# Designed miniproteins, single chains, continued (3), part 24

Each design is a single chain, and the fold is of that chain. pLDDT is the mean over its residues in the fold that is shown.

## One batch from the design tools (miniprotein)

Design m8798
Fold by ESMFold2-Fast:
Structure m8798 (fold): chain A 84 residues (1-84)
Amino acid sequence: MEEAEKLLQEARKAIDTGSPEEAARVGLEAGRKAAEMGDFIATGEIADYLARAGKQGTPEQREAFGRAVDEIVKIVEEYKKKKE
């Protein structure tokens, strides 16, 4: 869906251009919205992008992005559990 693609692009842009905390916040929000729409593929792509950027970035980016990824994973697990 167009909305999921926009969320993924917004997350990528924030990760590439924003501060670590801003990027983490935008990425988490995008991941949550994608999960709420049932688009777990887009949610996973957002989480993967955050994780990779964090591992390649500064210690601050790694900590902030890692926390956002952990929260996205919990959100996905919670939504999937409700469908099971």
Scores: mean pLDDT 78

Design m8799
Fold by ESMFold2-Fast:
Order: C-alpha cells, then sequence, then structure tokens
Structure m8799 (fold): chain A 68 residues (1-68)
C-alpha cells in the first residue's frame, strides 16, 4: 500500500538522519539531505506527505543535534 511505502521511506530517512548525526555531519549538510529526501517524497507521495516527512526528519535531527 502507499501507506506502507511511506512508512518504509520515513524509516529509511530516519536511519539516514541518525547516521549523519553520528558521523558528525554539520546541521547544514543534514538539512541539505533532508531537502533532497523531501523532493524525492514529493514525486512519490505528493507535497502534503512530503511536508510531513520533512517535519518529522527535522524534529529528529534537531533533537539528536541538541544531544551532541
Amino acid sequence: SMEEQFQAFLEAGERAVRDMVTAGLSREEILDAIDLLQRQAEKRFGPEVAQQLRDRLLALADRLLEER
């Protein structure tokens, strides 16, 4: 289903964000990667779902970066 495909994409995006933070990437580099993931999600799922992905990945990134 589209919902299952979105959840798999979100989980992959969350893993990518965690890996980037652990690797010591800058906030700017992480934001650039999230922007790319949002563009990919927009093409697959539409702009509203892509915005939900962005918001969730940004919240995760901000939380993890505050803990560094």
Scores: mean pLDDT 87

Design m8800
Fold by ESMFold2-Fast:
Structure m8800 (fold): chain A 89 residues (1-89)
Amino acid sequence: MKEELLKQLEKEAEELIKLGGDPEKVEEALKAGKEAVEALEAGDRLAAARALLEALEHTAEAVRALLSPEELADAEAYLARARALVAAM
């Protein structure tokens, strides 16, 4: 599963760049996503959740210029909920 998950993350990163996402922010999101996979394999669910949150935040930054104001507001609301869930862990 680790190799499949890492390849899927790399494929998704490439697709975000093709859609016009910021390559630097996509790379930061990919790094955080890989850290989440490593934490999951180690059984550290809290570390995995924190790394996943980081990946989501960088992904939102990468595509911010592509989003409408309404889509950006929805993304920020989603991130606020994700931050609250991780903080409660």
Scores: mean pLDDT 81

Design m8801
Fold by ESMFold2-Fast:
Structure m8801 (fold): chain A 79 residues (1-79)
Amino acid sequence: SAEEKFVLEKLALIEAEVDRVVALAAAGQLSADEVAAARDSVQRILDDLIQKFPQMAALVQKKRDELEARFDAVLAALA
């Protein structure tokens, strides 16, 4: 469906941004505060996707859990 395509494309863009944030943090180019701000921004976007496309909620929630684990690992490494 057009809705499924939109959500999948949006999730791919979010994943690419998380990949960028993780790489920059590993290179010492982002502070813990900047990583935490990126995490909060990603969580808000994913919550908005769940609200707008409840039929895709299970897929979005699974991706959210995966991305939250990646942010947790990066923030732990920066502490």
Scores: mean pLDDT 89

Design m8802
Fold by ESMFold2-Fast:
Structure m8802 (fold): chain A 92 residues (1-92)
Amino acid sequence: SDLERLREWIEVAGPEEVARLVTAAYLVMAKYSGIPEEIAIVMAANELVRAGVDREEAYELATKAYNELKDKSVKELIEEIQRLVERIEARR
């Protein structure tokens, strides 16, 4: 399942790198759909919590990722997602 995959990725790469990946994915969705981009923080943090990250830590990590990524284009975000997935999978 997607949740089991996220848990595995957190175990091998840590919650910060996975938070960046998940936040980037929701930011792409928000930009593509024309909805408020801040929703990426809430959506990413909630997925991290489901994967076993502490709620306060999940929101801090998602907020940090959002602030670092928010000014990137959809193309740059997709490139970042691909780079992060490759790095995480290389640690398995």
Scores: mean pLDDT 88

Design m8803
Fold by ESMFold2-Fast:
Structure m8803 (fold): chain A 76 residues (1-76)
Amino acid sequence: SKEEEFNEFLESLSEDIKKKIEKYGNKEEILEEVAKGLPEFIEEKNLSEEQIEKLIKKIAEALDISVEELKKKIEK
């Protein structure tokens, strides 16, 4: 289902973020890269509000930060 595909995407994204942190150790730079790309991704995929919340939570978990901290970085 489309929900299963989205959940698989979220798991892959989470793993990729964790691997980048392990490899480079620069969590702040990775956070900035993700925050910059996230609005463009949301628009391109036409994500629902529920999907956006799931995406933000999953990214925040992978970065080991709060959802609030991630949201602040997304705001320019």
Scores: mean pLDDT 80

Design m8804
Fold by ESMFold2-Fast:
Structure m8804 (fold): chain A 82 residues (1-82)
Amino acid sequence: MSKKEKAIELYEAYREAMKVLDETKNADEAFKVLEEKGVKVSPEAREKIKEYVKDFDNPEARQKAYDVLREELDKRYEEILK
């Protein structure tokens, strides 16, 4: 599979993880989606996202959860695109 195809697959996994997070409000379910595609979510990122998910009805907390997920995905993109 090309590097470009792998990058697209990761982006699709990120969108699915955000959707799962929105629907379930369960961070562990979102992490499973990312891990199935080879994205390793750090223990620190897991703790941050879980804390934000406790206040997920707050738009600011929701955005912070998405931002942490994006940062973990971006690390994997860098590995693939090199």
Scores: mean pLDDT 78

Design m8805
Fold by ESMFold2-Fast:
Structure m8805 (fold): chain A 61 residues (1-61)
Amino acid sequence: MYTVTFTLPTETTGPEVLRFRAGTVVQATSVEEIDENYVRITLASTGRTYIFPKSAIEISE
């Protein structure tokens, strides 16, 4: 399981919009790099997959 920390206020891109404040910490079951700017993350709380900018988050195991 991964720990995802939002270092900047962040909203998801796509048809489902979630908003996170800077300093929010969530658990993820999956993390997959899309490109140099974006990562695909499956959140443990929702079981759904979202796309986040890599510049706004920090990921650790």
Scores: mean pLDDT 78

Design m8806
Fold by ESMFold2-Fast:
Structure m8806 (fold): chain A 61 residues (1-61)
Amino acid sequence: MLSKEEAIAVAEKAYDEALAAGLTPEQAVIRSVNAAWEAGATDEEIEEAAIHVVKRLGGAP
């Protein structure tokens, strides 16, 4: 079972890789969520990872 911290780390890595590939921040968020899910994160951990990644966008929508 992934810890919340591991799920966040997977999401952040996928987000950084997506941005490096030239994707938009919105597309990078989608990639980060999908990466956490593929890594075996629970729905709750995915939600927390997504919130953490959105904070890296520099603010709440």
Scores: mean pLDDT 75

Design m8807
Fold by ESMFold2-Fast:
Structure m8807 (fold): chain A 62 residues (1-62)
Amino acid sequence: MEKFIKDLENYLKTGKKSKYVKQLELGFKGIDPNYKLTKEDVERLIKVVKNGLETRAELAAA
């Protein structure tokens, strides 16, 4: 999870697509062939993943 978030953040900063970012883009293109991965979509995904991870940690602590 941590590595995935770092790879997404690195893509936003440098434009370098890791294998994980490429796999994610392919996944979305599988649903919509005309889909183009945008920095805004990546930022939203990072936020969703971080929120999910925080919620999971809170539930595990409870």
Scores: mean pLDDT 69

Design m8808
Fold by ESMFold2-Fast:
Parts: C-alpha cells; sequence; structure tokens
Structure m8808 (fold): chain A 89 residues (1-89)
C-alpha cells in the first residue's frame, strides 16, 4: 500500500540522517530499498530500483558523510516514486 511505502521511506530517511559513517548510510539505504522491493511485482521496475541504489551507493563511497546522506535520500525519493507508480498500475 502507499501507506506502507511512506512508512518505510520515513524510517529509512531517519536512519540515514542518524548515520555516523558512510557504511551506516549505505546499510540504511540498502535495507530500506530491500523492504520496498518486496512491494514491487514488475521485474523491470525492480531492476531500475536496484540500479538507482547501486549508483547511489557507489557515489556515496567517494563522498563526505553529509554528501553521502544527501545522495542516499535523493535516491530513496526517486525509488519511492517508482514504487508508488508501480502500485498505481
Amino acid sequence: SAEEVEEIVKETKERIEKAKTIDEVIEALSEGVERLLELVEDPAVAGRIRRIMLEAMSRALTSSLEEAKKIAIEALDRIKELVLEELRR
């Protein structure tokens, strides 16, 4: 449901914002995205979501902690939109 997506995204953002290391940012993003992927039935949409996550994780690893958090939150917002679009089909 849309409410379940909103809750997962909210919890994941809070974990990212509280992260003290880049590894914790990546772990929070990865765990949140895996929870969102359980709601996705279209393998093409799932593939796009995984690609966005992997690109964000790669960029975060070469960034400062604050930039890594920004990258992770922006990726999570894009992934949220894809999941909500899938649920509306």
Scores: mean pLDDT 89

Design m8809
Fold by ESMFold2-Fast:
Structure m8809 (fold): chain A 57 residues (1-57)
Amino acid sequence: SVLDQKLKEIEAELQKVIEDIKKEATELNWSDKRIDLFIGSSQGVAIIKQHVVTKEV
């Protein structure tokens, strides 16, 4: 379905955003454990969503 294709594309974009977040957090001297916890948090999810989907006004 169209949704399956869109989900696959969103997952690929999400992967790229996660990699960017990990890179930035590593430059800030965050531990891998802390980075994983952040990505799984509501704050991390909100940031990821803003990068993957266009926001509505």
Scores: mean pLDDT 68

Design m8810
Fold by ESMFold2-Fast:
Structure m8810 (fold): chain A 90 residues (1-90)
Amino acid sequence: SKSKEIIDEAIKLLNETLEKIQKLSLEEAKKLIEETYKQLKELKSQNEDQEEFQKVLDEIISLIEDVIPLLSPENAEALEYFIKKLKEIK
């Protein structure tokens, strides 16, 4: 379904962003997060199943929140910014 394709694209984008953040400076990570935010907003607007899309975002937010206490302060700041932007999609 179109909804399934959009959800799979969102999951792929979220995972690729998380992988890249770990390798980037804080400034570069924030720029990537802003680009990811814009793409996720577009994907959400195209998705027929808003509840499924929100569930995916909530699951990723929860996973990031669980990892933050285990990270360096710089990596924690980047991921906290990512969570902030993901919550703005609601």
Scores: mean pLDDT 83

Design m8811
Fold by ESMFold2-Fast:
Structure m8811 (fold): chain A 88 residues (1-88)
Amino acid sequence: MTPEEARRRAGEVARKAKTPQDAINASKEAANLVREAGASPQDADAAYSTGIGAARAVEKGLAPDEKGVEAMQRAIEGSATAAADRAA
């Protein structure tokens, strides 16, 4: 898998995450995608942790409604993109 393909697929997975639980699953899938693209285990774990943190923020009600979901999706996509960029 190329870093470009991993970024594209991670973005698709992130955009489907509408709940904290979906975001946890999306974070795991995105971390696996960037790892397959050559990201280090540390970078993949960092991407996963960032996504989990964003999901937990929405779960606790610390982020408002639809904008909170968008922030969660951006955190998952952005962290995966950063890991993929380091793999390239």
Scores: mean pLDDT 81

Design m8812
Fold by ESMFold2-Fast:
Structure m8812 (fold): chain A 65 residues (1-65)
Amino acid sequence: KLKLTLLDDGKYKLEIDGEEKVFDTGEEAANEAVEYLEKKLPELKLDPKELVKLVEHLGEYEIEL
């Protein structure tokens, strides 16, 4: 399970399987998220840029594997 949240101060919170980490930029958070997803599913090709856009639009995005 992965959850990415846009915080009030413009930072991004990434939650992976109960572990939390805060990033200064959406790009850093999305790259970490994509690296985790590709490590679990090597065939998955996900664009970090599209993930950032989705989180900016929704404020929060959650993926369950």
Scores: mean pLDDT 78

Design m8813
Fold by ESMFold2-Fast:
Structure m8813 (fold): chain A 74 residues (1-74)
Amino acid sequence: SLELERNRALAILEGQAALIHVMANVMKAPKEKIEEQLRKWERFAAEVLPFLSDEQRARVERLLAEMRALLERH
């Protein structure tokens, strides 16, 4: 169902965002690797955003803001 696929897409985005935080804060990965992962995340997010609910889109926007802030201070 579309509802199930929306929930799966959001779960993937949340999981990938968590991985980016771990790469930056725990693994202390180089900034270039964090930037590469964020670019891949943003591309996938852009593809699925039109299919997400308003609440799910707001969640994705918050994740993006958090990751951009993470990258800026890394």
Scores: mean pLDDT 85

Design m8814
Fold by ESMFold2-Fast:
Structure m8814 (fold): chain A 81 residues (1-81)
Amino acid sequence: MEREKLEKELEEIREKMLKLESNPEPEFLEEVEEIYKEALEEKVSPEEFRKRLLELSIKRGVEAVERAVRRVVEERERRRE
């Protein structure tokens, strides 16, 4: 059941993003939506969709998380003064 597998993996990614409370960059959201549409129209296999989405999420997500963490660390250091 291809759609169920894709939805489950998307939910896992969403949960991780929510846990970080970081907003994804606009480009990241656009790329995710594009890949998701291709998968829904059966242009990409579920396994390939998962691989592409995970690779994109890891690359963009790590960048967004590191940026958000840096901002939080800077604010905390300022407050500790």
Scores: mean pLDDT 62

Design m8815
Fold by ESMFold2-Fast:
Structure m8815 (fold): chain A 89 residues (1-89)
Amino acid sequence: SSLERRVVSLASGRDIAKVGADFSEYQYEKYKKLYEEYEKLSEVTGEEGKKKAEQYKKKAELFRQSYENSRISYEKLAEAERKAREELA
C-alpha cells in the first residue's frame, strides 16, 4: 500500500540521517582534539600553532552544526515514521 511505502521511505531516511549524525559527531570529536593539541603546541610554535588551532576549531564547529542538523532531521523522520506506523496499525 502507499502507507506501507511511506513507512519504508521514512525509515530509510531516518537511518541515513543517523549515519550522517554519527559521522559528523566523529569528525567533531576528531577536530576538537586537534584544536586542543595545537592550542597547547602554540606555547612553543607561537603564531603558526595558533593559526592551525583556529583552523581546526572552525572545522570542529562546522561538524558540530552538521551533527545538530542531522540529529534534528533524524528526530523529525523518526516521529513521522512513528505516526505512519500508528496509522498503518
Scores: mean pLDDT 87

Design m8816
Fold by ESMFold2-Fast:
Structure m8816 (fold): chain A 74 residues (1-74)
Amino acid sequence: MEAVEEIEKAVEELEKSTDPDRQLELQGRIGDAARKIAEEHGLEELASRVVQAAANRDVEKMKEYIEEIKKALE
């Protein structure tokens, strides 16, 4: 699933990035991918949780919620 792959890649890059401009870009990509997941699959609560974790830069929580999204889409 494209949106799930996009969000995973953006989270990995956010974890590695120290550039504020890049971090802002990646947070935007995470938000866009989460919105797409919510719209296409109805996982609005999990998508919202990922966005909140991204705003807090909580990579561990983002990874946990992404795994929950993957399980819900199986």
Scores: mean pLDDT 79

Design m8817
Fold by ESMFold2-Fast:
Structure m8817 (fold): chain A 66 residues (1-66)
Amino acid sequence: SLEDKLNLGMLHLNRLAHEHRLSPQDVRKVASELVQWIQDNPEASEQEVLEKVDELVERVVRQRLE
């Protein structure tokens, strides 16, 4: 379900946010993009949701290493 995918994505984001010490602002940006992506891709698998979280977090982490 959409709710299950949102819950899965947010749990994974919270774990990665802790591991990478993301700011609340960065977490909010990733969460916003993730929610929009899940809504735009209702057929996405659970694995694709997890991969999207990884992609969005990696982008934020790379931007911080400037």
Scores: mean pLDDT 85

Design m8818
Fold by ESMFold2-Fast:
Structure m8818 (fold): chain A 84 residues (1-84)
Amino acid sequence: SEMFKKELEQVRERMEEAIKALEEKGVPKSHIERLRRLHEETIQRDELIAKGMSVLDALIETTTDEETRESLLKQKRKAEERLG
């Protein structure tokens, strides 16, 4: 788990360097901000899964798309109802 945390930190550092390179190339800030958000969601999801969270719960926790989040929450409720 400690080794995995260090690997995730390296992925974050590489992402920040890539974003800086895109800014230097004149990519619009709005596109960079969206890209950063999507990559951060992915990293946070991987961290939660590594800590023992289910894929579904990690997706719910990290998604920034409201419709996707609501759909996933409905799926979770149906699964919980089925288990009693």
Scores: mean pLDDT 76

Design m8819
Fold by ESMFold2-Fast:
Structure m8819 (fold): chain A 79 residues (1-79)
Amino acid sequence: DSMIKKLKKEAKDLEKKIDDLSRQLADAVAAGDTDGQKKLLAQISKTYKKLSDIYKKLGNNDKADKAQRMSDLADQLAQ
């Protein structure tokens, strides 16, 4: 199933992006870069939202729900 294979690849790519953004966020926190923190949190929120949508398409509701909660939390912190 080429669609399932594509969705699994997209999920892995988004997970790696979240890891990279989270590392950048930790660096911004350590540096006291408040503007950088807000921008990174907004990107993390959008990336988790995309990941949630992919997990929904894969039928993994538990992972989709967790990703949505992380998106919502990051969005709140970005304000």
Scores: mean pLDDT 90

Design m8820
Fold by ESMFold2-Fast:
Structure m8820 (fold): chain A 134 residues (1-134)
Amino acid sequence: SVKEVADEYIKKIKELLEKGDFEGAERTARQGLEEVSKLIDEKNSLTDEEIESVLLFAVIAHKLAEITGSEELRQLALDLLEKVYKKEPNNPDIWILGFYLSGSTAFSPFFNKRTKEIIDEAEELYKKALEKLK
């Protein structure tokens, strides 16, 4: 499933970041974003659980791109978010996280528990990974 593949890549990225392997994490994120994107193309709709896993993956990959300076990874993460939005345009979590990744703070009152948990998980992951570089 889309959820199982996204969750597997998130797990691999977390393991690489715990080892300080940012280049390996970036390569893994690129491969995973392409695989998840292809699986989404094969589906007519996504479950809420699949959307949640894909959104977490997109946020993790986008933040990794900010750290590594990879414009290609940044674009792949945004492309995945847009693809999910096109399949499920009525899910507010997708556009809320889209505005968050654009650097907009105007939508902070619209952050619900799910979007806050996704943001917090990604931010904590990179805070811990960056501490290991010092």
Scores: mean pLDDT 82

Design m8821
Fold by ESMFold2-Fast:
Structure m8821 (fold): chain A 80 residues (1-80)
Amino acid sequence: NPQIEAALGDTQRLGQHVLLVRPDGSLVDYFTGQPVNIEDLKGKKVSILYPTPEMLAKAVEVAQKLIDAGAEVVSIHPLP
């Protein structure tokens, strides 16, 4: 979806993080594929992407961990 891709690009350009939740619950940067630690996201704005509908519950669980660590979860989306 070009509109979602454009919005994710804007999020990254504004110094926000776009994170992909993997099936094991680990986080990677969507654009680089590099692993991301939850503690490094304190005070950061983040968007969360999940690869399959079955991963929504895991994405919500990870979002709560990010909030508890002091990150701001802006959005949770399926992969575009």
Scores: mean pLDDT 76

Design m8822
Fold by ESMFold2-Fast:
Structure m8822 (fold): chain A 85 residues (1-85)
Amino acid sequence: MLSEEEEREILERFRRALEGLEEAAERAVAAGDREALRDLLAGVERGLGLLEQMEKHIENFLEELEELRRRLEELRRRIEEALAA
């Protein structure tokens, strides 16, 4: 698992990259620079792909945590039943 500091650094890098793309897009639109707009679109598509990969990784991790939680809840119930008997 990534530390909170590492997660923050990754998100901050994404935010800075997005801000750079947004500023570049504003300039390219104002200039009518179609080449720059195509390059920016490719950058956006790469960014979306990376976010999708990260989201899938988090989803898989959450599913594993859910399974472990259910096992702990089952174990807790069995122990409580044994103590009540």
Scores: mean pLDDT 80

Design m8823
Fold by ESMFold2-Fast:
Structure m8823 (fold): chain A 65 residues (1-65)
Amino acid sequence: DQIKQLQEQADKYKKNYESSLKHAKEFEERGDKENAEQHRKGAESLKKKYDELKKQAQELEEQSK
């Protein structure tokens, strides 16, 4: 099931995205702006992958109905 595989991949990217945002916030609270910025940029890349996979899964689901 291609749709299920895309959803599972999207969920992995979502978890990594949320984790990266949490780490970015923790570094920012500690005054570590460099590591906070790196984690924020990483989170943005992960979110883009999550959004893309979610869109692909939705498009395939609509086509299969």
Scores: mean pLDDT 82

Design m8824
Fold by ESMFold2-Fast:
Structure m8824 (fold): chain A 87 residues (1-87)
Amino acid sequence: SEREKAIRETSENLLKVAESSDEMVEKIKTEAGEEVKEVLDRTAEELGKLLQLRDEQKETNGLEYSQKAREVLREGVKELRELIDKA
C-alpha cells in the first residue's frame, strides 16, 4: 500500500539522519553531553505525558495530540541545535 511504502521510506530517511547525528554527538564536549542527555530525557517525559493523555481521552483521530507531540519534538530539536552550536 502507499501508506506502507511512505512509512518505509520515512523510516529509512530517519535512520540516515540518526547516523549523521551520532557523529555530531561524538564531537560535543563532555559538559554539553550532559546537557544533551537532560534535553532528551525532558523531551521523552513530555512526549510520554502527551501519549498518556491521548490514551486516557480515547481520541478517535489523535490529530490534536500529534500536533502537540510535533511541537514538543520541535522544541527539543531546537534546544539540541543550540547546544551543538555552543559546543
Scores: mean pLDDT 62

Design m8825
Fold by ESMFold2-Fast:
Structure m8825 (fold): chain A 93 residues (1-93)
Amino acid sequence: SSKEEVEEIKEKITDLILKGDIDEAVKLTLEAVRKFLEEGDYESAEEVFEYTKKKLEELIKGMSTVDEELAKEIKKKLEELEEEVKKLKEEVE
């Protein structure tokens, strides 16, 4: 995968997170990670995952004093993303 494809995915993830479309951002991240892992592009898969993780962690931190319930929901979605990425990595032979 090209560096340009990773940057385009990161831009889409940022836009979805800014719009509050967290489920779509997680879904896009999982689709991208799966595609890159299937292509043997472990570096691109890791870069996309780490980018989304960082953006969600920043959002959780910003929301924790304003909307504690939303912060907890986003944290749960991040934990689910981490679990699914771990499963995808284990499926690569």
Scores: mean pLDDT 85

Design m8826
Fold by ESMFold2-Fast:
Structure m8826 (fold): chain A 104 residues (1-104)
Amino acid sequence: SAELLAKAKELQAQADEYAALAREAERLGRLEDAEVLARIARAYAVLASEYALRYYEEEGKLPGELSPEVRARRAAMLEEARRILAELEEEARRAVERVRALKA
């Protein structure tokens, strides 16, 4: 559905923003903040990919039946991404504030 593709684009925009902030944190020598922001960026990218894949599955544009191994890896990556977002959301928020304050 159009909603799945819209959600994928929204999540990818979040991933891109956090990745940019992670690079800025690294340039400022804020290595711990950079790592937190990079992990959040990767988690959002995984979610974006999952929503994009669901969109293409609904449109019948993906080839055939996925192997059990591919399905298991996809499920594991999605679970890890959700766990990272749940565990690091507040740390990432504080890291964003610190990085933005140093650029002010």
Scores: mean pLDDT 84

Design m8827
Fold by ESMFold2-Fast:
Structure m8827 (fold): chain A 123 residues (1-123)
Amino acid sequence: DPARQAALQLATGLIQQILDATSDVVQTLDQIEAEELARLDAAGASPEEKQRVRQLALQARQAILEFTDLAARRIAELGEAGDLEGARRLAEETLEQLERLKNQPTIEEMLQLAQDYLAELSS
């Protein structure tokens, strides 16, 4: 079925775009974490304060990877079903959320946004 083949090719391409965007967001998160830890070191912050930053970054990374994985699975399912419009809409929404994450000024705001979108996709 040419329509099914086209849907599968589209879904594969959309998943690759999401994976690439996810990599960019994780790199941004890693940079913000490194900058915040360097700031804390310069200020003479405690090991406990630095561990809090690492824990928030870990939670944010986990939430980002979890919603990306869930979105990719759903896009693959939509591709298998031949639902091109559903696959595109979910990918566009996921890419928009990844772009919003990349523009957050703090790890705490990235974590909150990632958890909110993960909850939305999981409901």
Scores: mean pLDDT 89

Design m8828
Fold by ESMFold2-Fast:
Structure m8828 (fold): chain A 106 residues (1-106)
Amino acid sequence: DPVIELLRKAIEEVEKALEAVRQGKGTEALSHLANALSLLDEARKAAKDPEIQEVLDRTVAEAHRLFAEAVRALKAGDYDRAIEIFERMLELLRQTLEEVEKIKKK
């Protein structure tokens, strides 16, 4: 399933971003988050089910909001805040994957 595989790859990119930000590598962390957002856009375009499209539209919107907050936190040197935002992004994507998998089993 292309949507499921793209969501799994997006989760892997956020996990890499979280590892990078914990190491103080803010630029590397933002690069991995940008990759995750690109993969989410690809997942949205691959989705044919309107219910899955609606879930992914909300996830993409929230992911872009969290990305903007992460950029702001890192620019301020607030790595603790950035880590919190990256953890929220990871949880968002994991919940989205579970919701999409449940819809596909209907």
Scores: mean pLDDT 89

Design m8829
Fold by ESMFold2-Fast:
Structure m8829 (fold): chain A 114 residues (1-114)
Amino acid sequence: MTPAELAEQGARLAEAIADIVEEMAKISKYGDEFRKLAEEFRKAAEQLRKMAEANDPQGAVDALRQAIEIAERAIELVKKAKENGDIPKETADRYIKALEAIREQLRAVAAALE
């Protein structure tokens, strides 16, 4: 993949994780916090597309690292919701697994750009 194609792949991953986090917002008492995280992911996706258009691999890596940090915060929020009984354990574990899988894909894209 070219750096621009990798940045675009990163943007699609950030949008996919935003959709998951928005789904979590509908079932959790932390809905406002999940909605804020989804907005941060959509902003990261927009930034990644701008870096792809600019052919800026370093800017794309920086945006991917921000998306990874947002993903880590989202995973911690799901764990908190699981621990306090807000979300059923089976549902929370499924979302944690999905979020961790996308976070690892974001890390792989960032590594390919370095």
Scores: mean pLDDT 88

Design m8830
Fold by ESMFold2-Fast:
Structure m8830 (fold): chain A 96 residues (1-96)
Amino acid sequence: STLEVLRKILGSLPNGEEIAELIASLGLPEEEQINIALALLFLDTLLSENVPGEEIIKYFKSTVPSEEEFEQIVEHLKKLAEKNEYVRKLVEPFLK
């Protein structure tokens, strides 16, 4: 059921099914997997609107309850970026 939810969230993204499977393979709790998928959907939206990288980071930080949770999500996103080229494109502002 978690994988089905991830596929629905990521269905509009290039390689969305592959990305959903990669998130599921991390073995994280369901809530954390869903948070990662929603983060990628948010980043995809900002990239499609051509928002500058520094503003993407600022907006993303504002959506997360704490700096610790922000760093945790970014670590997971960077891990996924090593395995998927589209995720790497979405996470590029966090790599500079």
Scores: mean pLDDT 81

Design m8831
Fold by ESMFold2-Fast:
Structure m8831 (fold): chain A 118 residues (1-118)
Amino acid sequence: MELKEQGEEELAKGILAFRQKDYEKAIEYFEKAAELFKKAGDNKSAGIALYYLGLAYYKLEKYEEAIKYFEESIELNKDKPYLVAKALENLAKAYEKLGKYEKAKEYREKAKKLEEEA
């Protein structure tokens, strides 16, 4: 089985676990998906898996981990303004949860500009 196909299977399992609110299991699947996509050279799909990984950590109130994965997702999806805007909005929400209101405001303004240009 090719690495990309394995990554797609792990991503699908992660999304299902996330919808069932099993965020710890979702993290395991999204971590596997991101690793497989990175090994396959599929930066777009790796960035999507990292975005979902950030969302799962955010749901577990692990905001520092959520920030890390949203930032990694943005780096891999720079050519996808819609995905970058979504990641920036969630990055802002995570910073607000940590009481870093100035950083949250900056990222929210960046997200809004990208969404208005798309």
Scores: mean pLDDT 88

